# Designed miniproteins, single chains, continued (4), part 61

Each design is a single chain, and the fold is of that chain. pLDDT is the mean over its residues in the fold that is shown.

## One batch from the design tools (miniprotein)

Design m14091
Fold by ESMFold2-Fast:
Structure m14091 (fold): chain A 108 residues (1-108)
Amino acid sequence: MATVTGTAADGAALAVQVRAPDGTAVGAGGTVARAGETQEVGIRFADGSTAVATVTHGPDGTVTVTATGLPAGTTLVLYVAPDGVVDIGADGTVSGATEVGSAVATAS
């Protein structure tokens, strides 16, 4: 399990990326920040497997992302694009957004 926190305005684009222990991007998924809402975001890995992250956006702009089933030692990374535009590659690369938080996954 990994939990990362950051801040985003309502309508900002969010990308959730998973990195291997060596820092290589291995999967990503995206959504749009919705103040006061909880969303499930599908993470697609380069090997074709998938995981789900839960994204909770508080009314104060706090974003909390929790993912379960990640391998221990992988890193969960939250990116925010305030302009609402983010590009996610099939290999899990993220462009057009700023990294705002990361957390290393532990065994669950």
Scores: mean pLDDT 81

Design m14092
Fold by ESMFold2-Fast:
Structure m14092 (fold): chain A 99 residues (1-99)
Amino acid sequence: MADPEKVAEYTRKASEAGRRVREAIDQAKKALKEGNVDEFKKYIEEAREAVQRMEEIADEALKDSDDPLARFVAQMIRRDVEEARKEIDELEKKAKKLS
């Protein structure tokens, strides 16, 4: 059984990184709607950095891979990473069409 405190720490870190991703994506959407290219680029960069942080957390959790709960948490984080990357890519695609 993995250390429950470590699993809770990974979950907390992933939740915080996920919140940063959501805030950055929401700000990027607002900047795109307002035609603010500089703010859009800034928030897309912040979103990509937060997504990278989530991947790092998932990789750390998978090092404790003997525990099914740690593996489950890592899988959930990786799913959130994939969804966030798709949304970021769609936003960049929309920005290119408006350029």
Scores: mean pLDDT 81

Design m14093
Fold by ESMFold2-Fast:
Structure m14093 (fold): chain A 94 residues (1-94)
Amino acid sequence: SRLDELEARLRALVAEARARLAAGEDPLTVAQDFARGVVALIRELAPELTAEVEATAARLLSFLRSNPDLSAEEVALYLEAFAAEVVERARAAA
């Protein structure tokens, strides 16, 4: 049930990030807020993964800062890939 809750809440964070990107918000700001939300969720539901997820989030944000020409849709795909990786790590840890 914790894994199901994690997956559901991650989907909600992805949906919120996509809506903000569609509204024309700054992609890096959306990605930073999304990464903070994911880390907070992992700290609550899978605290053993916190350091690994924080490291992955830091790498993602560094990549996005180095690639300012990425479209909002491309940024959305990277945020979705990050969420998918977090789910896979949580399943492997369970």
Scores: mean pLDDT 89

Design m14094
Fold by ESMFold2-Fast:
Structure m14094 (fold): chain A 69 residues (1-69)
Amino acid sequence: MSLELQKLLSQFTPQDDVVQTLLDTIASTKNKESALVYLNYFLKEGEAKLPAASLEHLKAVEEALKNLQ
């Protein structure tokens, strides 16, 4: 895992255990592209199950990951 990915994810304080578990899973990926695949999968599965605030938080993480070099 890249230092930049770890640093980016550490800037997001999860509001619930589900978001924390997702961030930990993303942090275990090898690169930004793999992290985005996991996040997009979780957003699809979680859209009906997660509070709006958690979904907004995850979308902010997605945007930050897309801008990570």
Scores: mean pLDDT 67

Design m14095
Fold by ESMFold2-Fast:
Structure m14095 (fold): chain A 90 residues (1-90)
Amino acid sequence: MFEVKSKEDIEKIVEAVLRKRGFDPETAKELAKKIADEVMSLTPEQLRERLREAAKRDPALQKIVDTWEKYGAPEEDLKRLAAEVLAEEA
């Protein structure tokens, strides 16, 4: 798995998810840049709130969020999961 430390790492994660969903390379790259900008603009608290809202619709994501609320979550893990969730919602 990729370690998330920069906007470029987020863009790679989003692009991979979009390409797996059947988007063409040009569209996947443009959407990945837009989604990465959104993820990078959010604070860790805003990332947690966005993921809590998404978790209300996804029981698997709710289990991950519950674990993070008990043990804490690195900002990199929050950004990675938010990137994956937003790419799936695109």
Scores: mean pLDDT 76

Design m14096
Fold by ESMFold2-Fast:
Formats: structure tokens, C-alpha cells, sequence
Structure m14096 (fold): chain A 120 residues (1-120)
């Protein structure tokens, strides 16, 4: 499906983003951040991965979002958000994420080239 294709493209692109670019995703998506707590973010991400493995995609989605709010530089939290959004059929969120990555690609020729390759 188009939704599964969008998720696959995002999974390939998210690890290519710098930590600074992942922070910029927060601004482009209009997200609200909590006070930074990378240790708590890592614990929530681990719980989210366990929920995902158990088939509880709704719980995994919430935990991924909470982990991003505490540490938006952690790529695995963004990857879990994308995977759970795909399982839950949240096409609006996947399209918003892809649009944000396209905005980052406007100032990153390597990211733009990879995006073009994946969208072909």
C-alpha cells in the first residue's frame, strides 16, 4: 500500500538524519518537547519495543511519542513511531513526517538524492 511504502521510505531516511536534523523535525511537525531526559526516553523506548513485539501497537505508539518528547535525537524512537503509525493506519502522520524530511532535504543534497532514489 502507499502507506506501507511511505513508512519504508521513512525507515530508510531517518537514520541518515543528523541529531540536529532530528531536532529540526520537532519544529517542522509543531511538536511540544518535555524537559530533556535521555535515560527516561531510553526506558520508554524499550517498553515501547516490548509492547510492539506483543502486538500492542497503540501502547507502542504512545510510548514512542513520549520517548521522542524526552529525546528527539534518538533515531530508534522515530523509527518506532513510524512503524506503529503504519500498523495503526495513521497515514496523515506518515505524510507529515515525509513532508518534514523533504523540507530538510532542501538543504541536504545527499538526503535529497536518497529521497529521490527511494521515491522512484
Amino acid sequence: SELERTAAILQELLPLLSEEQRLELVKLLGMVLDPPDPAKAAALLAQGKEAYAAGNYGKAYVLAGEAIALDPTNVEAWQLEVETAAKLGLGWLLEALLRAVRRLAERDPALAARLRELEA
Scores: mean pLDDT 90

Design m14097
Fold by ESMFold2-Fast:
Parts: C-alpha cells; sequence; structure tokens
Structure m14097 (fold): chain A 68 residues (1-68)
C-alpha cells in the first residue's frame, strides 16, 4: 500500500540520518520532504492514511530525539 511505502521511506530517512549523524532538525526536514513528495506523487491522502503516516513519523522522530 502507499502508506507502507511512505513508512518505508521514513524508516530509510531515519537510518540514513543515523549513519550520517544528522541533527534532529535535519531529520525533521527530510521527513517533511518525504511527506511532501508523497502528497505530490499520490495526491491527497485519506484521513486514516494521514494519521497512520503521522503517527509513524512521530514515533521515529521521538526515538531519534532520544539519541540526540
Amino acid sequence: SRVEEIKKRLEEVREKAIKEKKSFDELENEMLRVYMDAVAEYGDLSEEEAKEVGKFARELAEEYKKEA
């Protein structure tokens, strides 16, 4: 599904941020880019899809912030 594809892209961005030792702000910017690219590619996400993606992104960001 497109939600699973977006989650995969977010996970890849987080893994790359860890490898490259990016700041939390840099990670947030890259995650925002993933979301914007997804909206441009797929159009409007449903409310359920947007909530699912948003929840996953917040979890990744909170984990990364804990490492910072």
Scores: mean pLDDT 79

Design m14098
Fold by ESMFold2-Fast:
Structure m14098 (fold): chain A 55 residues (1-55)
Amino acid sequence: SMEEQIEKLVETVLSIAEDNNLSEEQALHLARSLADLEKLSDEEKERVLKMVREG
């Protein structure tokens, strides 16, 4: 489902951020880039960014 795809993308971003000591700004940039590659809608991208900010 789309929810599972979003959750997986968020988990991937947070994992990379933890492993590489990324700042919040760097993690959000990575999240936006991956969401664009997955062709997510603007609403879905905002959901991803919100979850990354809250994680």
Scores: mean pLDDT 85

Design m14099
Fold by ESMFold2-Fast:
Structure m14099 (fold): chain A 99 residues (1-99)
Amino acid sequence: MKERLRELAEKLGNELALELLEREAYEGALYEILLKALEEKDEETKEEVIELLKELLLEEGLEEEEAEERVEKLLEIIKELLEAKEKVEEKKKLGLPLS
């Protein structure tokens, strides 16, 4: 797991994920890699990160069903954050007056 997470973080150029991995904050590193993969629309990396996150949660003693629910919740939160970010960027691109 650790080596594969490092490879994915390096592939995406995610410096924060690499720092989190050095600190053994694997869940945080996975979230950063997943967020970057979603921003880049890299479906292959996204699917791989989801599988690694499930493996991590199972190793922490979660049941398979609980791990899947947690991954779904995280994916929803990340999608909402990306949607909010896109909305802010869209507003800036449209040159909306005064805001």
Scores: mean pLDDT 72

Design m14100
Fold by ESMFold2-Fast:
Structure m14100 (fold): chain A 72 residues (1-72)
Amino acid sequence: GPLEELLKRLTSLLRAEELIKKLWAEGAVLIKVEVEGTTITIRALFPDGRALKITVDGEEVTVEEVPPEEVL
């Protein structure tokens, strides 16, 4: 129902905030954030050219290494 969807969105937002803070602490130079419904996609680029795509949907978090072009 609407309350369950709202709670899931809030959970995704809280988890994304924690992850973004960790990425900045680890030295990420560029972070892009996209929000769609309950899903938040975080793309981060590091100074060494490593790039990560993190997908957050409620309590589920998926982390993938991606080409830097996906963040640029």
Scores: mean pLDDT 86

Design m14101
Fold by ESMFold2-Fast:
Structure m14101 (fold): chain A 84 residues (1-84)
Amino acid sequence: KLEELLKELEKKVAEIEKKVKEETKNLSPSDTEKINEILAKAREELAELFEKLFGLSEEGKQALLAGDAAAFDEQFQAALEKLK
């Protein structure tokens, strides 16, 4: 059940990022930059949480900070396997 909840969380985070990107297409460069700074901060905090809770690798943290969903998923799945 926890594994299912984590997969749902990962999926919802990706969906939110996609929606934010779509909604920000019409914003000014200044507003877009502020939103990007907030998102970068949120990704940094999320990366630290995933490291503490699930033992996320450095590669996984870097992927999350870069917004590379595929690389993040690979490293996150590897972290979950180590918890079994």
Scores: mean pLDDT 71

Design m14102
Fold by ESMFold2-Fast:
Structure m14102 (fold): chain A 102 residues (1-102)
Amino acid sequence: MAKELAEKGLELAKKGLELAKKGDGYKGGLYAALGGGLAGEAGQNSKTKEEAELAKKAGELANKAGTLAAKVSKSSKEASSGTAGAIAGIGGQLTGELALKK
């Protein structure tokens, strides 16, 4: 369960980063937010160090994708999805890091 959530989160975060690099701040931000949210869920439910590390990596990438999405956005409204993605990514990273300390 946690591994599947982390893998899906990483996949969505990668898609978000690709979209942001192409100048699509809105869609890039949405994918980053979804990826970060799944990373956070995976971190909370991780049973192994491998699952926790994967959740951390998914969160780190979602934060990077969301941050870039916000920067390439043409308006504050459009940038809000990127900001949400960055925040969700930070949450995913931190939950993965916390799980690794157990």
Scores: mean pLDDT 83

Design m14103
Fold by ESMFold2-Fast:
Structure m14103 (fold): chain A 90 residues (1-90)
Amino acid sequence: MTKFEEVLKLLAKEAPELTIRIHPEGAPEIYEKSPEFISVEDLRERKPKTPEEILEGVEKMLENLKAISTDPELIEQAEKAYEKVKELLK
C-alpha cells in the first residue's frame, strides 16, 4: 500500500509524537473491548486498505495526542501533518 507507506513517512517526519502508542492504564483489558488510541504500529497491523480508513486512523492518533499533551505547538504540528495526509490521500 504505497499511499499508506507515504502517510507513515510523513507522520514520522512532521509529527513523530503521533506515532507513539498510548495505552490507557487499565482501560482496554478490564473495561473496554479495545483501546481507543491508535499508533502507527496499530495502523500497520490493521492494514487499512482505503484512503478513508487511513485518514480515520490518523484522526484517532491526533485525538490521542490531544488527550496526552497540553502543548499547543505539538498539537498544531500534528494538525498540520494531518492536513498534509489529507492532501496526500486525494
Scores: mean pLDDT 60

Design m14104
Fold by ESMFold2-Fast:
Structure m14104 (fold): chain A 66 residues (1-66)
Amino acid sequence: MALEIERLLQQAAQRARAGDMDGAIALAREAVRLLAESQGRTLSDDELDELGRRIAATLQAHLAAR
């Protein structure tokens, strides 16, 4: 589970680096969904969208800062 989430976040970072923010958001959203499910929690579509965008933005900011 954790390795799958890390892989999705790495793919999201690669999409963000390539300028594909929609793809980065989609992959980050999926990673959040899997993390929530691993904790026995179900997030709404709105929560997944918000967290996915936040994670994608954080990955882009991290890439810009390096």
Scores: mean pLDDT 79

Design m14105
Fold by ESMFold2-Fast:
Structure m14105 (fold): chain A 65 residues (1-65)
Amino acid sequence: MEKLKEAISLFTKEAAKLGASATAAYEDGKIVVTSASPNKEDIEKIRKAAEKVAEETGVEVEVRE
């Protein structure tokens, strides 16, 4: 539970640093993030944030468009 909470918190911080907005939710043992913008540039920023969080926490992060 703590790792999932930490991963969501980290994702929020990393996405904010990149200027991207997304929602994050826990689903079936992983974190699912959805971009607030369909812009390709924003989606790429969200993917970078998700990748970093997965690397640092070991929690799987799925990016939904």
Scores: mean pLDDT 78

Design m14106
Fold by ESMFold2-Fast:
Structure m14106 (fold): chain A 91 residues (1-91)
Amino acid sequence: MTMEDVYELYEKQIEELKKKGLLVKAELTYSKDEKNNVETLELRLETETDGNRIRLEQTITWKDGKVTIEQRREVEGEDAQTEETHTEYEV
């Protein structure tokens, strides 16, 4: 999976959330560190559903044929909780 594939997927996800009227805030940032040959995509989403505010932060890093995905999800409201995941795979 390429960086461009993931960027397109994120844009589609943001658009779907907008269509559903759930999106409060969306930030999608791309950065490249040419010295270390590292590309990074950062997604920050804030959604509101049934009086609960959900914040999703995801960072995907491409480096030396390896992809690292860091995800943090926070729910504010009746079911307040925080979940963090870390995944690595080779491309």
Scores: mean pLDDT 79

Design m14107
Fold by ESMFold2-Fast:
Structure m14107 (fold): chain A 68 residues (1-68)
Amino acid sequence: EVEKILAEAERLTPEMEALIRTDAAALGGARPGENELAQIRSIATLLALGRLGADPAEIEAQIAFIIA
């Protein structure tokens, strides 16, 4: 099930990145760097866990994995 969650997070990451790039462009700001992309992956993972109905322990484990 961890692999399913990671695959869903990877699928969501490009969509989240596109939204952030759009907002940055509207503000005339710089494009996201590696740190911002890591944050987007974390958010995408949380969304994937919610959509798959995972419990809080699985959410915590995935957050730890992403930020490690």
Scores: mean pLDDT 61

Design m14108
Fold by ESMFold2-Fast:
Structure m14108 (fold): chain A 102 residues (1-102)
Amino acid sequence: SAEVRARVAEALALAEDLRAGLAAGEVSLDEALLRLAEIRGLVQEVADAVPELREAAGAVIAAADATHATLLAYAAGQASREDVLAAADALLERLRALAAEL
């Protein structure tokens, strides 16, 4: 549906902006976590609306949760900046895969 496509497009745009902001050092931890929660919520709505997309949407949610964990580890000095960017890139890959199923 147009509404499902719009939610996935919004989640992808948020993830692209988050990745760019993290790379530039222009996003705080709190802002990054809020953006991840917004992405997760949009994708959860897609999973709830379209049962056929649950697996692909679930993979995005798992990648968002992994990015969240990596950000917390980075803040604690237990992960590198490169680990954070790799997690964000994996989230983008999963979102692009979800978009390709639409």
Scores: mean pLDDT 90

Design m14109
Fold by ESMFold2-Fast:
Structure m14109 (fold): chain A 94 residues (1-94)
Amino acid sequence: MVSDEQLELFKEGIESLGGKVTKVERVGDKVIVSIELSPKLGIRPLLGDIGDLYRLMPMTPAPPIYSKAIDGLAFKIIGHDEDGSLIFEVVEYK
């Protein structure tokens, strides 16, 4: 079960990268988080079009199921919203 302290650390990590957490929803032992990426990140020369990143993320997860994001947490990208926000499934990592 993801703790509130772990979730706050995850949010701080996302905000430090220029992202914004727009929605948080607890579903059993999982947390579903919607993240909007800042246009001011300046990473476009490295990633190309940010729209292409959104298109590819649900199709090319690496690793295919979960990535370890923060100590004690793993996350998986499960989709994106019509507005371009990325949707993450966050779970406690053992």
Scores: mean pLDDT 58

Design m14110
Fold by ESMFold2-Fast:
Structure m14110 (fold): chain A 89 residues (1-89)
Amino acid sequence: SMEEKIAALKEYIDSLPEHLRERILGLLRAAKDAADAGDLATAEALIEQAVKYLLTLPEADKLLKDLGLDPKDGAGLARVVAAYARTLP
């Protein structure tokens, strides 16, 4: 389910070193703010940037396996990342 995928992504992000965690959360908060302002193009670009950044982080291949996603399915990961961003305070 999407809820289980969001939980797995949250657990992964929470396990990262603080400086990596703050960078990814900063991108996701910016994406949420852009979406809330109706700037969907900027929101999408920030989600794509967050996805690319996530794929460079430690254990990213394990995260993709836990999510049941192909490393080449950027759209699948982007959907989970965007859904998680919407849950941020």
Scores: mean pLDDT 84

Design m14111
Fold by ESMFold2-Fast:
Structure m14111 (fold): chain A 64 residues (1-64)
Amino acid sequence: MSPTVEAVKAALRRLIDDLRSQGVPPEEILETATTVVDFLAKHYGLSEEQKQYLIDFVRRLVEE
């Protein structure tokens, strides 16, 4: 996996953990994290496949 995708995954994990610790509902965490994935994918020029992988990663984390 690319170093950029791994860095984005680490940032998303911290974001989700922070929002969860604040008592944000899972639906709102998913919405926020998905918006961040869209922003980071555009900023770093990630492929559609990499973006989809990150969205699936976020869904899995929120479902935990």
Scores: mean pLDDT 82

Design m14112
Fold by ESMFold2-Fast:
Structure m14112 (fold): chain A 94 residues (1-94)
Amino acid sequence: NAEAVEKLREALRELERAREILRQPNPDLDAALEYLRRARELIEEALRIQPSPLLQEALNLVEGAIVALEEGNVDLALKYLDRAIELVKEAIKS
């Protein structure tokens, strides 16, 4: 589904931007949160167009990363984010 894939490509870009911020020595957590929230909305829209267990797992991980950052846990957020990026890339290829 071309529309779902386009949403996922946009989500991937937002996730990679969040990851780049969080890997910096003094990360802007508010900026990272904005990118993660945008990615969440894009993945939710892709799921509405084409339901996928892979995308549901990616969405759950993005939500987990948001919660981790709200609690100030950058390391946990990065672990969730790295896995979410992998799953979104897999979904785009399938």
Scores: mean pLDDT 90

Design m14113
Fold by ESMFold2-Fast:
Structure m14113 (fold): chain A 63 residues (1-63)
Amino acid sequence: AVEADVRRVEEETRKKLRELEEKGAPKEVLEAVRAAGEALIRAIRETGRSREEILAAAEEAKK
């Protein structure tokens, strides 16, 4: 479900930000991670696709 995927991205982004802050990552890196999480949530809501499907499509586009 879209809501479950959105919640997962929110939780993963929050956890990643905390880990980076503990490691002393610069503000620019923290902002980039937040932006990436927001973009993924938007893509999930707009397309109705799973997180895994969107990430797989993004990886395929890089090839």
Scores: mean pLDDT 75

Design m14114
Fold by ESMFold2-Fast:
Structure m14114 (fold): chain A 94 residues (1-94)
Amino acid sequence: SMEEFLERVRELAEELLKGLEENKDDREKQIELVREAERRMHELIREYKAPEEVATLVNSMMVDIRTIVKSPNATVEEVREVIEEGLKRLEEVL
């Protein structure tokens, strides 16, 4: 169900935020965590057969997160804001 999909996306995003907070001073580890989260998000999109519009929103959120984390002045708070906006947009289309 799309409700179960949204909950699993939320759980994965919360897991990512926790990992980033635990690794605030380790940029390489933060990049690794984002890549793993992107891989798992793509698996969720395939498992639930999410519509293209939903997949596009998830992919856009992950691209923004990756861009922030690769920035030399990246903060976990900026990633949290992207996740909050991304999840809000997903809730509006599901």
Scores: mean pLDDT 88

Design m14115
Fold by ESMFold2-Fast:
Structure m14115 (fold): chain A 68 residues (1-68)
Amino acid sequence: ALPEADRAGAESLLELARTEGVAEEDLAAMEAEAAKLYAARTPEEREAHLERLADLLVAGLAERAAAA
C-alpha cells in the first residue's frame, strides 16, 4: 500500500503547481511522475519519484518567474 505521507506529499506538490500556473506540459510531466510514485513498490523508488516530482515543480516555477 502507498504510504499516506507519500501520497499527501505528491498531491500537495501537484496542487501547488496548479495554483501557481505551471505550464500544462510541466504539469503533465509532474502527473506522470506522481503515477510512477503511486505504482512504486519500494521506499527507495518512492523517494526517487517524489524527488523528481519536486525537481519538476521547482523547474516549472522558475520558468513561470522568468516569463513574468
Scores: mean pLDDT 81

Design m14116
Fold by ESMFold2-Fast:
Structure m14116 (fold): chain A 74 residues (1-74)
Amino acid sequence: GSPDVELQLELAELARRAGDYRLAGEGYEAVGKMLEKTDPKRAAEYYRRAAEAYRQAGDEASAERALKKAEELE
């Protein structure tokens, strides 16, 4: 994979483990954006992970936006 995608994913996972769900959501969303054109199915997976993280952060608007992007890519 791309080193940039792998680094962003590692940062998102570290944020999630630290309980920073907003930062985790932003990180997963960034990974989704990076993969949209090359691997839409994997991009959709990361947008769904972003939505879950945003929901845990109490950000329903960002969660809904991420879920909509995942649906559009499937």
Scores: mean pLDDT 86

Design m14117
Fold by ESMFold2-Fast:
Structure m14117 (fold): chain A 94 residues (1-94)
Amino acid sequence: MEDLEKMLEAVDKALEAVQNGDREKAIEYLREAIDLAYQALEKATDPEVKVYLAGAMGALDRALEAVENGDFDRAIQYLEEARKLLEKALEKAK
């Protein structure tokens, strides 16, 4: 539960960093979000929550790749996708 809320915070911080053109901070927050998502996925028991978390991890990985390649517009799209999936995971986990 706390892990999902921390992931959403990290994703929001990554979005802010990308919007500000701060590549270093965007990578830092993306790595944090990915690590938190991995931990949450290992602890998840609900199959629906696992599907949303796995989807969010995929979107976060693609966002990280986009930031590393300087494609900030694509990074924003993937971060927004990850955020929506994490919100669905949080709703199911409550």
Scores: mean pLDDT 83

Design m14118
Fold by ESMFold2-Fast:
Structure m14118 (fold): chain A 74 residues (1-74)
Amino acid sequence: SMAELREKAKALVVKLVNEFLDESEGKTPEEMRKLADEYIERLRKELKELGVPDEFIEQIVEAVRRHLDGLIAM
């Protein structure tokens, strides 16, 4: 169901954001931007593998990118 997909997508986002924060410790803003791009690409691929529709993938990716940009203080 869509509700099950949303829960899986939410869990994936939480996992990837936490992993990004852990890997970002001690990095420069430039290194964090590169890392954020890598995590966004991974998120997009894993959401597609879960069967999330493309329209929702774009919405999720945009929201996560905005959040990571805020963490980098861009």
Scores: mean pLDDT 85

Design m14119
Fold by ESMFold2-Fast:
Structure m14119 (fold): chain A 87 residues (1-87)
Amino acid sequence: SEQEILEYGKVLALIMVQEIADEANVPKEERDALLAELEARLNAAKSVEEFIAVLRETTARLQALYPEHAELIERGTAIVIEEVRRL
């Protein structure tokens, strides 16, 4: 079901963002807040299209804050989006 696709996508997105935050040495307080906000926004998404929009907005903000990791962020984002669209 679409709901199962969105739940799977959420898990992938949270893992990806957590790995990026670890690589970028984001302070624990900021990382926890970012992950909580992302989880809440992804939980509110009612379609794959809304999910992708939320993920793209969050990763664009991360690319602006951590430009040295921009390529990794783009690659990870593309993988999550492709996986969710394929299901």
Scores: mean pLDDT 85

Design m14120
Fold by ESMFold2-Fast:
Structure m14120 (fold): chain A 84 residues (1-84)
Amino acid sequence: MKKYLENKIEFVKEAKERLLAGEVDKVLSIAETLLLYARHLGDKEDVEIAEGLLKAARMAQSGNLDEALKVLDEIIKKLEEKLK
């Protein structure tokens, strides 16, 4: 449903804002938890989102914030393309 996709986009945007605020450990924890549940449930889209968030959080943790933000922006773009 379109509303669920919009909620997923908003969730990734909030994760981006948390990385910009320096809350890297919180984004990492959220990403690891989401990935565990998504893999268990077999939800491919949630797995892709969770893996992207985890990758971005690890990049930010290593001091590569610009590349982390690009990863999240690509996820947002893919989700927005599904809305159209």
Scores: mean pLDDT 82

Design m14121
Fold by ESMFold2-Fast:
Structure m14121 (fold): chain A 82 residues (1-82)
Amino acid sequence: SELKEELIKKVLEIAKKYLSEEVQKRIEEVIEKNREKSFEEIYRAVYDEVQEALMAGEVPLDNYLAFIAEMNKLYYEYLKKE
């Protein structure tokens, strides 16, 4: 789906703004592993990975909250276009 690929690109752009290169790489790997699945499943997998990174102390809380806010906005925009 062209919409799915556009949304994946936006997820990676949001990750680049708020997350370290190491966490970004893990998100890219999670997206590729789930690429054949729905965007909703990819979105959940990315959330889980970033939450684990936060719990491991690899993401500052402020960056995590900003990431989640942008991801929630992206998901809301996705729901409106379906």
Scores: mean pLDDT 86

Design m14122
Fold by ESMFold2-Fast:
Structure m14122 (fold): chain A 92 residues (1-92)
Amino acid sequence: SDEAKAAALLARIDALLAQLRALLAQMRATTDPAQIHALYSEAVLIEASITALVLNLRILFPDDEELRAEVDAKLAEATAILKEMEAIKAAV
Protein backbone atom coordinates (compact mmCIF):
# COMPACT_ATOMS: atom_id res chain seq x y z
CA SER A 1 0.00 0.00 0.00
CA ASP A 2 1.04 3.66 -0.37
CA GLU A 3 0.88 4.00 3.44
CA ALA A 4 3.30 1.06 3.80
CA LYS A 5 5.70 2.65 1.26
CA ALA A 6 5.59 6.01 3.09
CA ALA A 7 6.14 4.26 6.46
CA ALA A 8 9.16 2.34 5.09
CA LEU A 9 10.79 5.52 3.72
CA LEU A 10 10.08 7.39 6.99
CA ALA A 11 11.67 4.51 8.96
CA ARG A 12 14.81 4.82 6.75
CA ILE A 13 14.93 8.59 7.38
CA ASP A 14 14.54 8.01 11.17
CA ALA A 15 17.36 5.41 11.15
CA LEU A 16 19.68 7.83 9.28
CA LEU A 17 18.71 10.68 11.64
CA ALA A 18 19.58 8.44 14.64
CA GLN A 19 23.00 7.75 13.01
CA LEU A 20 23.49 11.51 12.52
CA ARG A 21 22.69 12.17 16.21
CA ALA A 22 25.19 9.44 17.21
CA LEU A 23 27.93 11.03 15.03
CA LEU A 24 27.31 14.43 16.67
CA ALA A 25 27.58 12.81 20.14
CA GLN A 26 30.90 11.17 19.09
CA MET A 27 32.19 14.50 17.71
CA ARG A 28 31.35 16.28 21.00
CA ALA A 29 33.23 13.53 22.94
CA THR A 30 36.53 13.79 21.01
CA THR A 31 39.32 16.40 20.71
CA ASP A 32 41.17 14.52 17.90
CA PRO A 33 41.03 16.70 14.73
CA ALA A 34 41.41 13.64 12.44
CA GLN A 35 38.42 11.91 14.09
CA ILE A 36 36.36 15.15 13.96
CA HIS A 37 37.06 15.52 10.20
CA ALA A 38 36.20 11.83 9.56
CA LEU A 39 32.92 12.06 11.55
CA TYR A 40 31.93 15.24 9.68
CA SER A 41 32.61 13.59 6.28
CA GLU A 42 30.38 10.63 7.25
CA ALA A 43 27.65 13.04 8.48
CA VAL A 44 27.67 14.91 5.11
CA LEU A 45 26.92 11.61 3.28
CA ILE A 46 24.13 10.70 5.75
CA GLU A 47 22.51 14.17 5.43
CA ALA A 48 22.65 13.84 1.61
CA SER A 49 20.86 10.45 1.92
CA ILE A 50 18.15 12.00 4.17
CA THR A 51 17.68 14.83 1.62
CA ALA A 52 17.27 12.32 -1.25
CA LEU A 53 14.69 10.27 0.72
CA VAL A 54 12.73 13.44 1.65
CA LEU A 55 12.64 14.50 -2.03
CA ASN A 56 11.48 10.99 -3.05
CA LEU A 57 8.63 11.14 -0.48
CA ARG A 58 7.53 14.58 -1.81
CA ILE A 59 7.53 13.22 -5.40
CA LEU A 60 5.60 10.04 -4.47
CA PHE A 61 3.07 11.83 -2.18
CA PRO A 62 2.81 15.43 -3.52
CA ASP A 63 -0.62 16.17 -1.96
CA ASP A 64 0.11 14.78 1.53
CA GLU A 65 0.56 17.99 3.57
CA GLU A 66 0.99 16.16 6.92
CA LEU A 67 3.74 13.94 5.46
CA ARG A 68 5.44 17.03 3.94
CA ALA A 69 5.44 18.81 7.34
CA GLU A 70 6.87 15.68 9.04
CA VAL A 71 9.71 15.15 6.51
CA ASP A 72 10.50 18.91 6.42
CA ALA A 73 10.91 18.81 10.23
CA LYS A 74 13.24 15.79 9.97
CA LEU A 75 15.30 17.48 7.22
CA ALA A 76 15.51 20.68 9.33
CA GLU A 77 16.87 18.62 12.26
CA ALA A 78 19.46 16.93 9.99
CA THR A 79 20.54 20.35 8.64
CA ALA A 80 20.83 21.77 12.19
CA ILE A 81 22.99 18.80 13.31
CA LEU A 82 25.28 19.22 10.28
CA LYS A 83 25.67 22.98 10.99
CA GLU A 84 26.66 22.22 14.61
CA MET A 85 29.16 19.60 13.38
CA GLU A 86 30.58 22.11 10.85
CA ALA A 87 31.11 24.61 13.71
CA ILE A 88 32.94 21.96 15.80
CA LYS A 89 35.10 21.01 12.78
CA ALA A 90 35.96 24.70 12.12
CA ALA A 91 37.26 25.02 15.71
CA VAL A 92 39.95 22.28 15.30
Scores: mean pLDDT 91

Design m14123
Fold by ESMFold2-Fast:
Structure m14123 (fold): chain A 77 residues (1-77)
Amino acid sequence: SEREKRLERILERIEVIRYVAEKLIEIGREIDEEWGLPFEEPPTDEEERIERLVQNLLESGIISEEEGEELRKRLLE
């Protein structure tokens, strides 16, 4: 269904963003290590970011409650 295709596209985009964020953190550690500086991970609550995103999608009517739960499971596992 079109709804399933939209959810798949949303999941793919979120996974890409997550991957990029993880790589940026890794690069930041490498740079700080190379320069002899302590690395502080940005205080990014990934769970809160995902919950906020899902809430926004639910409020806009793009996804259903069931789709929101599936999205949370896939992104938080």
Scores: mean pLDDT 68

Design m14124
Fold by ESMFold2-Fast:
Structure m14124 (fold): chain A 67 residues (1-67)
Amino acid sequence: MDELLEELRRLKEEAAEIGREKPEVSASAAVWVVIIDKAIENADSLSPQEMEDLIRETREAIEKIRE
């Protein structure tokens, strides 16, 4: 679980950086930062499968924001 939390923290920072660098996608990046932050706060309530699914979905979203 800790390694999954570290991955979410890394994805959160990446999304925040992209939002600062690209004003055109800043709103989308901010939404994903909030989603990731909530997942980290609620990690104790998530199963490993739910956490892995969320990580996969957030990676895909960040890659789309990067274009």
Scores: mean pLDDT 78

Design m14125
Fold by ESMFold2-Fast:
Structure m14125 (fold): chain A 54 residues (1-54)
Amino acid sequence: EEAIDAAARGEYAKAASILRKEGGMTDEQVAAAVRAAINGDRETALKILKEAGA
C-alpha cells in the first residue's frame, strides 16, 4: 500500500512507479499519470492510479 500512501501525499509519479514495479500499471498508464501530475491535473492523475488499483 506504499502506492496509495504516495498518492495521498500528492506524489503521483512515485505512486505510478510503485504500481508499475508490482505489475499493476502499463508504461502508457505510468506516462499518462506522470503527465497529468506535471500539468497540475491531480484529478486525472488520481483517476489513472485508482483504475490501476491504487
Scores: mean pLDDT 70

